# Ledger of designs, part 8: designed miniproteins, single chains, continued (2)

Each design is a single chain, and the fold is of that chain. pLDDT is the mean over its residues in the fold that is shown.

## One batch from the design tools (miniprotein)

Design m4247
Fold by ESMFold2-Fast:
Structure m4247 (fold): chain A 103 residues (1-103)
Amino acid sequence: SHMEEARRLLEEARRLLREAQAYLDQGDYDGAIRALRRALRLLVEATRYIELSRDQASKLIGRLIRAIGSLIDAERGINPRQSIQEALTALEDALRILEEALR
């Protein structure tokens, strides 16, 4: 069913967000960015199946874009400590929204 397909995409996205956390714990910002970009692609595809409310999808995608942008800023030496903290906060918020969507 369309709901089962959307759920599989969300579960795969959740695994990628957890993988991004593991990369950040290791200081592998490139690995984290790759995992977040893959999660973003899956979440955009999941919106096609209407399992996420518009508000949940918008917030989740926005948080991932923020996390990716903040990690790129950290790699470029733009306020690295603050940029890493902003990325972690955005990632934690994204995980919370995704966990709630999965119930």
Scores: mean pLDDT 82

Design m4248
Fold by ESMFold2-Fast:
Structure m4248 (fold): chain A 100 residues (1-100)
Amino acid sequence: SPKELMEKYVKEMEKLVKEMETASKEELLHKVGEIIIATERIVEIAKKSNADEELIKELEEILKRVQEIYEKLLNGMPKKEVIEELRKEVEELKKVVEKF
């Protein structure tokens, strides 16, 4: 189902966030990029599945915030703060996906 596919991407993101705790700076950038891609795929699945417009908007807002975290990382945000902000966004994404 669309929900099961979205849940698979959420689990991948949770794993990526855990791996960030021991990642190098280069690996951290790569992993945040992968979280952006996974979030974009969740948004695409929701749109193709004709989900509620309000749920799609919540997912698009999360995507925007994850992209903003990536920009903050590029501008020198500390690793610990990046991980904490991404953990919050993945948790919010999980809650939105549970509504499907």
Scores: mean pLDDT 88

Design m4249
Fold by ESMFold2-Fast:
Structure m4249 (fold): chain A 94 residues (1-94)
Amino acid sequence: SAKDEFLAEKKKLAELLEQWLKENVVSEEEFDLIVELAVTIDELEKNGSEEQLKEATKLVKEFNEKLKTASKEEAVELIRELLKRLKELLDKSK
């Protein structure tokens, strides 16, 4: 179930980011953040423990809700923060 819940939130994230990219012009640096987020999510999908996937699902769900009402500037900061937190989770950083 943890894997299935993670995949469901990953799908919602992909749909929301696709829509956001249609509505917003991004720099190369901002696009690189989105690519790195996708790579990090794929690594969690392949290598994440059940507990890491549960925590990642909570983080992605929180991001998905905040993204719906965020300005472009707020959205970029939310992407940066999500990427940082997911990388810390994957690396088991404190």
Scores: mean pLDDT 84

Design m4250
Fold by ESMFold2-Fast:
Structure m4250 (fold): chain A 73 residues (1-73)
Amino acid sequence: ASQEQLDAETYAALAEMYVAIAKLALKRGAPVEDVRRSIEKARELANKAEQLGDTASAERVRKAIDELEKEVE
């Protein structure tokens, strides 16, 4: 078995942090590519949280991502 030292709660927290980074980048007028990279990382981390049983946090992160993507177009 792989040595997984992160739990679902940690993955969810990291996903929310990347959503916050994406929001700040967008607010600062950072390149769209930088915003999208943070969104991609948040999505991957949310998927890992969901796989470990934190569906509620994953859904929250996905909603935030959808709102951000609408702002980025």
Scores: mean pLDDT 79

Design m4251
Fold by ESMFold2-Fast:
Structure m4251 (fold): chain A 66 residues (1-66)
Amino acid sequence: DEIQEIVSRAEAEAQRLAKNGDMSGAEELARQAGKELKEKGASDSVVETAVQMILDSARKAAEAAK
């Protein structure tokens, strides 16, 4: 499923950026993933949930790296 692939890839990349101290990059990547999901026809609720999951994962990864 394209939507699941986009979310999984974005989570992994955002976590990697956040662990390296690039939280701004992780936030921008989450926004770009949300835009791509909308272009693929995802509903607003799916986009909001996915962006929130990506951001939560990135923030937790950043905290764990400290």
Scores: mean pLDDT 80

Design m4252
Fold by ESMFold2-Fast:
Structure m4252 (fold): chain A 93 residues (1-93)
Amino acid sequence: MDELLEQMKKEVEESKEDLEADIEKALAEAKKYLDSPDPFLAAAARAVLAAVELARAIAEKKPLEEIRELLERLLEAKREADELAERKRAELA
């Protein structure tokens, strides 16, 4: 797990300029879908916001304990969004 956190720090540092632009676009798009009546879009928006919070904490060099908590929240939000996406695909098939 600590290796994953160090890898994420490295990726954030290497792609800082592109990441900042992508983060702003992702935040604007995610906020648009937070109030969506579609539960999948709302869950996906929560996952994006959690990812942005984690990326900012890494960039600000927050303690590893805080980064770990944010990573766990991101993984939970992503899991929920992935499950809803899978169910939606099954219903469309």
Scores: mean pLDDT 73

Design m4253
Fold by ESMFold2-Fast:
Structure m4253 (fold): chain A 77 residues (1-77)
Amino acid sequence: RLEEIRKAVEKLLELAKKNPDDEGIAEALTLAAEELLKLEDYETAKKAAEEAVKIKPDDERARKLLEEAEKKIKEKE
């Protein structure tokens, strides 16, 4: 459910601050961003993908999810 994923992202963002080089957290954020895009929560998807890219800037999947979320936000304006 959308609220469950949002809470998971908030928790993952807190964990990322304590463990800024944790690849597992980056992967979890990437998966959460993908699910949030499917649920049309583009703003939370952007936050999750942005943090995943910050941890792993060479992660092509996270970067594409970030771009897709930004595009969807723009289209909704």
Scores: mean pLDDT 79

Design m4254
Fold by ESMFold2-Fast:
Structure m4254 (fold): chain A 100 residues (1-100)
Amino acid sequence: MSNEELLLSLLQVGILAQEAKELSADDPEVVALTTEVIRRAARLATDVRNGRASNEEAIEGLEEIRRLLEEAKRLSTNPEAVELLERAIELVERTIERLR
């Protein structure tokens, strides 16, 4: 996987998490978890862009993002938000596999 492909994947995860967050305004725990996903994806993207993340460090960051997304999906009561979170989880899992 190229750094450009990894950066695009992180951007897509952030977009999906932001859309899920906007659908979850009445669910403060889902809002908090999706906010943390956005923050972590942005930080990892910065580290990748600046050459400060190895593949192993990127995998560790993505594993934590996946954990937060799975928790947000478990707590979410909005079917559209759940679908967006599932898409984000699948993208993170595929990205991890491509970095291995």
Scores: mean pLDDT 90

Design m4255
Fold by ESMFold2-Fast:
Structure m4255 (fold): chain A 73 residues (1-73)
Amino acid sequence: SSLAQRTAQLRALARRALATVPADRRAALQARIDQGDALFAAGDYASATKLYLDVLIEIGVEEIERGVERVTK
Protein backbone atom coordinates (compact mmCIF):
# COMPACT_ATOMS: atom_id res chain seq x y z
CA SER A 1 0.00 0.00 0.00
CA SER A 2 1.10 3.59 -0.62
CA LEU A 3 2.10 5.88 2.26
CA ALA A 4 -1.06 7.90 1.50
CA GLN A 5 -3.22 4.76 1.85
CA ARG A 6 -1.60 3.81 5.18
CA THR A 7 -2.01 7.37 6.50
CA ALA A 8 -5.69 7.34 5.43
CA GLN A 9 -6.15 4.12 7.45
CA LEU A 10 -4.64 5.81 10.54
CA ARG A 11 -6.93 8.82 9.99
CA ALA A 12 -9.95 6.48 9.92
CA LEU A 13 -8.75 4.76 13.12
CA ALA A 14 -8.21 8.11 14.90
CA ARG A 15 -11.70 9.34 13.91
CA ARG A 16 -13.28 6.06 15.07
CA ALA A 17 -11.38 6.22 18.38
CA LEU A 18 -12.47 9.86 18.86
CA ALA A 19 -16.13 8.69 18.85
CA THR A 20 -15.37 6.63 22.01
CA VAL A 21 -13.99 9.66 23.95
CA PRO A 22 -16.17 11.62 26.42
CA ALA A 23 -17.54 14.89 25.00
CA ASP A 24 -15.43 17.14 27.27
CA ARG A 25 -12.17 15.65 25.84
CA ARG A 26 -13.40 15.34 22.26
CA ALA A 27 -12.92 19.00 21.21
CA ALA A 28 -9.17 19.06 22.00
CA LEU A 29 -8.54 15.71 20.26
CA GLN A 30 -10.68 16.77 17.29
CA ALA A 31 -8.47 19.88 16.88
CA ARG A 32 -5.38 17.62 16.69
CA ILE A 33 -7.08 15.35 14.12
CA ASP A 34 -7.99 18.50 12.12
CA GLN A 35 -4.27 19.45 12.17
CA GLY A 36 -3.41 15.96 10.90
CA ASP A 37 -6.08 16.31 8.18
CA ALA A 38 -4.49 19.61 7.05
CA LEU A 39 -1.06 17.91 6.82
CA PHE A 40 -2.63 14.98 4.94
CA ALA A 41 -4.25 17.40 2.45
CA ALA A 42 -0.84 19.09 1.97
CA GLY A 43 0.76 15.68 1.18
CA ASP A 44 2.80 15.60 4.41
CA TYR A 45 1.91 11.99 5.20
CA ALA A 46 4.78 11.50 7.68
CA SER A 47 3.65 14.39 9.93
CA ALA A 48 -0.03 13.43 9.52
CA THR A 49 0.84 9.83 10.55
CA LYS A 50 2.65 11.08 13.67
CA LEU A 51 -0.32 13.24 14.73
CA TYR A 52 -2.86 10.44 14.20
CA LEU A 53 -0.67 8.00 16.16
CA ASP A 54 -0.20 10.54 18.98
CA VAL A 55 -4.00 10.96 19.19
CA LEU A 56 -4.53 7.17 19.25
CA ILE A 57 -1.91 6.74 22.00
CA GLU A 58 -3.44 9.56 24.08
CA ILE A 59 -6.94 8.02 23.81
CA GLY A 60 -5.52 4.64 24.89
CA VAL A 61 -3.69 6.19 27.86
CA GLU A 62 -6.82 8.12 28.93
CA GLU A 63 -8.92 4.91 28.81
CA ILE A 64 -6.39 3.16 31.09
CA GLU A 65 -6.22 6.17 33.46
CA ARG A 66 -10.03 6.26 33.85
CA GLY A 67 -10.12 2.60 34.93
CA VAL A 68 -13.94 2.63 34.66
CA GLU A 69 -16.67 1.62 32.24
CA ARG A 70 -17.24 4.23 29.51
CA VAL A 71 -20.84 2.98 29.04
CA THR A 72 -23.39 3.60 31.82
CA LYS A 73 -26.06 0.88 32.08
Scores: mean pLDDT 77

Design m4256
Fold by ESMFold2-Fast:
Structure m4256 (fold): chain A 80 residues (1-80)
Amino acid sequence: QEELVQEALERVEEVIDEARALFEEGKPLTEIAKEVGKRLSEIVEWMRKQGLSDQQIAEVAAEAQLRLNELRIEMAEKEK
């Protein structure tokens, strides 16, 4: 279902945006990482509950990984 994949991707972007906001507020990177991990785990469980295929879940997870790597680099550059 294309709509569910799109909703999952939107939820991933919301998590990334919230993580950036927490970083700008001065939250420790370890706390941000913990909250991001929790939110992403909830998105994966939501996708499974909605009946998305393993392939669709893997595609969303790959996109989330790319977004997380981008955020990690951004935060590391600002910390140095």
Scores: mean pLDDT 79

Design m4257
Fold by ESMFold2-Fast:
Structure m4257 (fold): chain A 88 residues (1-88)
Amino acid sequence: MEIEELIERQRKEVEEALRQLQEAQDDALATARKSREDVEKGKAEGKDEEARKKAQAVNTEAGDRLTAEQQRFADVVRAAEEAIRRAE
């Protein structure tokens, strides 16, 4: 396999993993923003505990997905770096 073909393949895998991570980050940020607004409204209404519990549940789900995609991205980057270094 030519070095250029190896680099292109590794780049494509990293770019795909980054795209998935960015989608998970955007979802987590949207969830965090929405839940923060809901918690602020809950505080104004004297329902802080109920609002916080609901916000925590949806943020936990989004956070778990984000953590999984961060781990996947880190693994793909490490594999790509090692493959490229070995080919040079």
Scores: mean pLDDT 81

Design m4258
Fold by ESMFold2-Fast:
Structure m4258 (fold): chain A 62 residues (1-62)
Amino acid sequence: SVQQIQEELDRMLAQIDGALAAALEEAAKSPRPETRQALYRDAAEGMRRMLEYVAKKEIEKL
């Protein structure tokens, strides 16, 4: 249902915030800009793939 999709989206957004916080904490241990950039990218891409997976599963139910 639309409500379940919205609830799942809210959960994914909260996890993105958590992943970014974790990336910031990890980056604080490394002063190198390249490492910080890579950690931010990895966190964002991971959350992106999770969201795509959820959307795909919902589409398959249609």
Scores: mean pLDDT 72

Design m4259
Fold by ESMFold2-Fast:
Structure m4259 (fold): chain A 68 residues (1-68)
Amino acid sequence: MELRRKVYEKLLEAGVPETAAYAIARVFAEHPDDLERVRKTLDYLVKNGLITEEQAEKALEIVEEIRK
């Protein structure tokens, strides 16, 4: 629960839209050791115009930092 909230809040601070931030935070919280699944989620969100490539890069950095 805390992990999902922490990721979600950091993504919002980075300018990621609420819906995308929730999806990314959920995927990471459910599969914290599977960074490739997070990358696939980011690729999907960018391809569907839900986030920019810059927002995807920031989201990945946040996930990698929290994973440490």
Scores: mean pLDDT 82

Design m4260
Fold by ESMFold2-Fast:
Structure m4260 (fold): chain A 55 residues (1-55)
Amino acid sequence: MKVTSLEELRKRLLGMTPEEARAFLEKHDLTPEQREVAELLASTDPEEIKKIRKK
């Protein structure tokens, strides 16, 4: 997957199913910037926050 900005990452995660988003986060290690975006998304879903904390 190619992402050029935090905005692209956010839209890609939002466009994925929950399972696809989990696989993406599990397969890719988050940069500090990606972690910030992912945490904003996870504020909508507590399950995603838990996954990010585990990384």
Scores: mean pLDDT 59

Design m4261
Fold by ESMFold2-Fast:
Structure m4261 (fold): chain A 71 residues (1-71)
Amino acid sequence: SLRDEARRLVDEFVRVLRQHLLSRGVPQDEVDRVVADLRASLLDAIASSSDEELEELIGVLRRAIDSLRAA
């Protein structure tokens, strides 16, 4: 489902973001907090989103993951 795909991409985005922030020298405590807060917010958004909103979010998450991996 679109919702399952969006949840999968949130987990991947959070993983890639965490690695990026740590590689930039952000303290682990700060990274863990920021990542946890962002993940919670994204999962809440997914739970209340329409299929159209989920398709938009999936596109945004894919672009964000690609950008972080290229950096």
Scores: mean pLDDT 88

Design m4262
Fold by ESMFold2-Fast:
Structure m4262 (fold): chain A 100 residues (1-100)
Amino acid sequence: MLEELERRARELEAAAEAGDLEALTELAKLRLLGAALRELGRPELSDEELAKWSAERLEAHIKKSGESSELVEKALEAFKEGKLEEAAKYLAEEYRKLEE
């Protein structure tokens, strides 16, 4: 199951490198899902469960590092609301900006 997610992530990497925001958004969702499944030892998670798990991890990271951006803050709020797609899109925009 994790191998399937890793294969899909690799397929999206080429489009993500080309700056495709949709590909970056899907890649972000797949990477979050893979990390959550590994930590929780579960075969699957709902989008709402993944969003809440991601909110806790992102909030902990911000508190520990003291670093945040407007896009990261928007992603955190979207995750807290269970809006996985919107949150992943904000993370994708932040990632694309950092790679420029």
Scores: mean pLDDT 76

Design m4263
Fold by ESMFold2-Fast:
Structure m4263 (fold): chain A 60 residues (1-60)
Amino acid sequence: SMMEEEKRMLELARELVKKAEEARDDPLEKDIYEALGLMILGVARAIGNEKLAEEIEKIL
């Protein structure tokens, strides 16, 4: 089963996608939220959690 920390990371990834979509009128703000999403993906890969990384990539 997925750990609670992994569920929190997936929720954060979803929130960042939503914030990027809401930042329609600010391209810089949108780019920042997209970059943060990629950073979370990078963290999942760095800790060796490939399943979490795959799930985050599907959200982004």
Scores: mean pLDDT 84

Design m4264
Fold by ESMFold2-Fast:
Structure m4264 (fold): chain A 79 residues (1-79)
Amino acid sequence: MQAEVEKLKREANMMKSAYETAELMYEQQKARAAKLREAGKTEEADALEKTAEDNYKFMKEQYDRATAAYQAAQAALQA
């Protein structure tokens, strides 16, 4: 049981690192889109922002699921 909780904790920590990387990449993509808008490439900038936003939301969902699984496992051990 404790080993299973430790495994879920490691998975949640791995997802946290992936989420932090995705957040950094999202900021970089938004900066790139801003430069595209400055160059008059508004449609290209909008497409890039949409793709970046969708990818960021997906990673956040994965992180939230991993965190919820770890918390549920801890709660089950305390019951």
Scores: mean pLDDT 81

Design m4265
Fold by ESMFold2-Fast:
Structure m4265 (fold): chain A 61 residues (1-61)
Amino acid sequence: SDEDLAALVEALRARDAAAVVYLAKSLGMTRSTADLFRLFQEDPDAFVRLFEEETGHRLRG
């Protein structure tokens, strides 16, 4: 999971929405791919907060 978290951070920095959604779901987010893709496109900060709340993983640091 540590390697997947590092990959997610890099995907977020690259603004790679497909990689972000794929990795977030692999790490435990339960929403549909379509809903997560929409959230990331509209409000990436809210996406990060929701990811941290649902999975317990911290993306800062």
Scores: mean pLDDT 83

Design m4266
Fold by ESMFold2-Fast:
Structure m4266 (fold): chain A 123 residues (1-123)
Amino acid sequence: RTYQFVEPGEVNTNKYSIAYVRSEEDVEEVLERLRAGLQYDLILLDVDMPRLDGLAAARRIRALEAELGFERTPIIALTRDDSEAARQAALAAGVDDVLIKPVSEEELRELIDRLLSEREAAR
């Protein structure tokens, strides 16, 4: 059976580095990479994980980016909660947009291509 998402660093479109954050360990890997002077092109943050405070994770990433003087990496929150309150809370935490699950691999690839192409054009 095909899995919907891959581990951080495996969602490589042969051009972009993408992190899929689903645990506190994944958050720590993102923070360690950032401290090493390396950034992801996109972070996908699963806020529905029972042992991950996704909003706290977004705030931690944003605080470290600001401390180290890095540009903001796009963070997209993945959630089953389609409420306006959940969307506003995610945006307040520093998330750039919210995507409602379930998301297919094809939909995710199309979203990634669009977001990263827009970033290259905006420079």
Scores: mean pLDDT 73

Design m4267
Fold by ESMFold2-Fast:
Structure m4267 (fold): chain A 85 residues (1-85)
Amino acid sequence: SAELEELKSRLTKVGGRALRWFIENAEVTPENQDKVSELIKLIQQGNNAKTIEELQKTAGGILKLLQEMKAPQDLIDEVEAIRNA
């Protein structure tokens, strides 16, 4: 659906911004590298979602990860908006 494709596009864009923020602001540690790998996997899962429910579940995973990483509130708010759409 057009709604699903719009939400996928939004999730991919905010995911890319989150990855950029993390690379610029996080120390290079094994724990942080694992979090980056998980974020990349979740972004790929979101892009491959076949239903809004699958996309929302993936957005929830990204939201949790961004909260654990203490990402900027604007990134958290954008992902939460996608999850709640």
Scores: mean pLDDT 85

Design m4268
Fold by ESMFold2-Fast:
Structure m4268 (fold): chain A 94 residues (1-94)
Amino acid sequence: DAAHGGGAAGGGAGVAGAIGGARAVLEGRTATVTSTGSEEARRALEAGGRKAEEGGGATVRREGDTFTLTSSGSPAAEAGIRGGALGARLGYES
């Protein structure tokens, strides 16, 4: 997709995005991502969350359509969380 959600590379803290299927906010070690009703975005969030938990030392909590991802503070965990949020913004993983 050609739509840039503004600043995926522009900073690791305080990033917010709203796109088709999901809205994501990243603050420090915690990313809060809300599905807007897209099943593809929800599945991308689930896959990203599992990736972050398995590889990055992050934890994932689900409350309805809201996913909260908390990193252990490692760069790998932050990358995993950002990858999950970007996956949701793209609506699927490639």
Scores: mean pLDDT 55

Design m4269
Fold by ESMFold2-Fast:
Structure m4269 (fold): chain A 92 residues (1-92)
Amino acid sequence: MILSQDSTTLTLSDGSTLTVEASVMSDGTVIVNVYEVSSLGRLDGGGSGTASTRPGETATVTVISGNTTYTVSVTIDDQGRIASASATKASD
C-alpha cells in the first residue's frame, strides 16, 4: 500500500532533465521511479528502483535503462515529501 508520493525534477550535467518520483510504502520501502527527458521534450530513458529509509535519511537506488545507469539519492521528510534529491548518470 502506498502511503505517500512526491516528485521532483533534476537537471543533469548533459542538460537533460530527470524526473524523480518517490513512493513510500506502508512497510517503510521507498520505490523510486525515474524518467529522463531530453532538452527537446522526448523520453530518453527511465525505470524504477527500491530502497528502505526512515524520515530524514537518504535512500540510494540504482536504475538501469538500456546501457545507461542512474544512481539516485533521495531524502524523504517526515511528511513523505522529497526533502532533497540528487542523481548521476553513467553509460556503459
Scores: mean pLDDT 74

Design m4270
Fold by ESMFold2-Fast:
Structure m4270 (fold): chain A 93 residues (1-93)
Amino acid sequence: MAMSKEEFLEELRRALELLGVSPEERERILAAAEELLERSPRAATAFASLYFLGILDLDEALAEARRLLEEDPEATLAELQARIAAAIAALEA
């Protein structure tokens, strides 16, 4: 569903508070999500969804989201989520 930039960021902030993320880390995640949202709403949503799935390596998740957006700017949200998650998992292995 379509959501305004402001609504998306507020919903993300509330979700991070519910997950017990520190205020400092919340601001970092929101800044990264806003940057991606300005370039691609799909990439921002994929990034946020991966964080909610327990991927806490913010810098790695952001870098992979950027890389996949450059590689396939027309990728669906589901494809971006799957590919970013797989790439991060490979880095942890």
Scores: mean pLDDT 61

Design m4271
Fold by ESMFold2-Fast:
Structure m4271 (fold): chain A 78 residues (1-78)
Amino acid sequence: MSVEEVLEQIKAEIDAELSRMKSNEEAIAFLEELKSYYDAMIAYLQSHPDLPDRERNIALLQKIRAYLTEKIEELKRA
């Protein structure tokens, strides 16, 4: 599966979860927790250069993190 295909699936799952939330505050809290989780995974992969598919996985996680940041900013403006 390509990085773009996995990214699209993850975005759809995030959007589905957000659609069930009743407030922007709840949605922002969810996204910030998720962003922290991805930040930790990126840091872990960056500190372990011998892991297989490390560069590809870091690229995917960085794209997910960017999407989460965009969604947080959208909700803060609403």
Scores: mean pLDDT 82

Design m4272
Fold by ESMFold2-Fast:
Structure m4272 (fold): chain A 92 residues (1-92)
Amino acid sequence: IEEIIKIIEEQKAKIKKAKTTDEMADIVDESTKKMVEIAEKNNDSKLKLLIEVTGGVQRIVIWVGKKTNEPELARELILKQNDKLIEEIKKL
């Protein structure tokens, strides 16, 4: 759990500094992959599902943000989703 929260906090820091939606997508993909690997090593199917669903939603938000030219709103939504993910993981 602590390792995953650390990855989410690192992702949040990188997202805040990202200049493009493509950079945000790369950051989300990299962090999601790392978190999924941890969940798989721990045989935690609930944690894996929560991470995969959150990552999928974040990718959709980034794609729509790019298409609508609303990159700052996409950034804000991703950061809020990460805060919610931390809350949900702490309940596990």
Scores: mean pLDDT 84

Design m4273
Fold by ESMFold2-Fast:
Structure m4273 (fold): chain A 85 residues (1-85)
Amino acid sequence: REPVIHAPTTDEELLVYARVALAELRRLEAEYGDQLSPEERALLAEAIALTERIIADGRASPAELARWQEVLARLAAGHHRLLEE
């Protein structure tokens, strides 16, 4: 089975996915930012920064894409309130 976090296969697909991810990350920051642990806040800041860079460049390096997916997966796993079916 494919993981919940989709791996984009084209730059256009990556850009669409990144825009959706940025909206979700900014909503999380706005609604729960003050309730996050320092570690979760740092991870969220990194996720937002990586997502904004991907959108600005319209692409991601292999290292950047791997780190982006890792950070998003860690946020989803660490924040039990984000576990949705």
Scores: mean pLDDT 71

Design m4274
Fold by ESMFold2-Fast:
Structure m4274 (fold): chain A 63 residues (1-63)
Amino acid sequence: SAAEAEARLKDIMRNVLGLTPAQVREWQSMPPVERARALVKLLAASPDSPARGFVQEEARIVR
């Protein structure tokens, strides 16, 4: 579900990408489609991130 995908993405942002609470809150205030796009762009800036493929897959499902 979208809610489960959101929870997983939030956990990845916090634990893998090291985003600040302010950045996570800004992301969460976006509509689901925009949240998915923002994460895909963020991970594209870190191509070595192990979470990149996982987030992209979740973004497709959520959309």
Scores: mean pLDDT 62

Design m4275
Fold by ESMFold2-Fast:
Structure m4275 (fold): chain A 87 residues (1-87)
Amino acid sequence: MEEALKALREGKYDEAIKLAQEEIDRSNGENVRAQAVLAMAYALKGEIEKAEEWLTKAAENLRKHPDDLDGAVYLLAAATYLAIAKS
């Protein structure tokens, strides 16, 4: 996860996508934070439809794990990045 966030900060969006996808695969699709990071990376690349898909998946997953405060913070960040990308 730290490596995916570092790649995102450095503008290495394809690397961030790869690393976030690896985290999702390791968590059997239950890692809200990784799904949110994937949505942020797609939004920053301008791939709006993919960003919306992953943001939706992250939101659905957070609803099942409402005590995941880290997931909630990253979901909010992803929603903000998508809103900016769409403006």
Scores: mean pLDDT 82

Design m4276
Fold by ESMFold2-Fast:
Structure m4276 (fold): chain A 84 residues (1-84)
Amino acid sequence: SPEQLEADGRAAIAALREGIEEVKKLLNDPNASKEELLTAGLRLQALIAVVEALRPYMSPEQQAEADRLIKEAKELLKKIDEKL
């Protein structure tokens, strides 16, 4: 149902927020390995894809939040790439 898809969208946004925070912690850790950064980057890419797929079923407020988080996540992916 549309209500279930919107709930799935909320869960996907929450997972993306968590993924963003974990990547930020790794990027600020001077002992983080290239393998840890690569793994975190791949996970973040998957989380972006889920949010993008569910975006059409989100409310306008959730779409705005999703767009902000996707932008932040893509900038973090660039920072990971620069360190690999």
Scores: mean pLDDT 89

Design m4277
Fold by ESMFold2-Fast:
Structure m4277 (fold): chain A 99 residues (1-99)
Amino acid sequence: SVIAELNKLLRNPNLERILALPTPYQVAIAISLLLTQDPELRQENQPIIDTIEASLTDPRAKQLLDAARRRDFDTILELAETILPPEVFALLKAAIDTI
């Protein structure tokens, strides 16, 4: 399932596999990587985040990534609920609730 692939990619990010996923899952991965508390891991994953962001055409998805950079959880949840499918939103919310 796409959910199982998403969980694998969050543990060991692979750009080619991430880009093969539907756009909402790519956005959820980018947000999760931006919210990582380990600054070295964030730095290592920055090229993946940059590549995903460059492919986005929806301004609200870019606003989501900016909210994640600021760790503005209220804005992340509000925008994500509006633009992401319910299944992807539920995964993102569960990830945020563990922070």
Scores: mean pLDDT 79

Design m4278
Fold by ESMFold2-Fast:
Structure m4278 (fold): chain A 78 residues (1-78)
Amino acid sequence: MMEEIAEQVKRQALADAERNGDEETLKRLREELEAAKERGEEELAANPEATEEDRERFEARLRGVEEALREIEERLRE
């Protein structure tokens, strides 16, 4: 289940890159993903009372964002 969340987040982020692979679009998506990662990390830090299940869900979403960001960076390198 949690692995599916990470995959869905990654897939959603990369869908925009596949529609428009221009360097400008990839650069914008990278900035958006970096901002999303920071927001997710702040959310985790601000909610120390989160249940284990909620924490795992947040971590899965962050992992999906991080994987998408890495893919965008690889595409920008090409």
Scores: mean pLDDT 75

Design m4279
Fold by ESMFold2-Fast:
Structure m4279 (fold): chain A 91 residues (1-91)
Amino acid sequence: AAQVVRDAVDQIARALADFAIEAGLKSEAEVEAELAEERAKVDAFIDEVAKNDPQLLAQMAQDAQAALAKLPQSLEKRRAILAREKEERAA
């Protein structure tokens, strides 16, 4: 369960980070530094929950997987808007 939450959170964070780079909001260096820092915090939090409330951890894993499943549709819509904006600016 803990690894499922870590993997889902990492994938969501990376996808959002890649979107921020594509949008010109952040540099690759800024994103890599932020992702490394957030991974450490997420790992510490998940380890604490795993010790104190294994049932909550199982629910978090389910919720994280559900969020990850919805992420591609959300990102596709955002990327389509950015692509159109970039095309208009290039003309």
Scores: mean pLDDT 74

Design m4280
Fold by ESMFold2-Fast:
Structure m4280 (fold): chain A 71 residues (1-71)
Amino acid sequence: MEPSIEEIIEALIKIAEELVTKDGLSLEKARQLVLTLLQQELEQSNWSEEEKQRILDEVEKALAEWEKKMA
């Protein structure tokens, strides 16, 4: 049961929302923290370098859109 890119995006957005709503972090700080978390998880994964870069790009775009929506 490997998570899809869509599932990864959804999970990271939920983490970012929790960081803002429960921990009082800014939208920008929450975005930076979840991107850092993703980078650490990808480093430990057996995904190809191309897949890692693709996931990072799509998550970064989704988080930017989420931040814009929440503003």
Scores: mean pLDDT 78

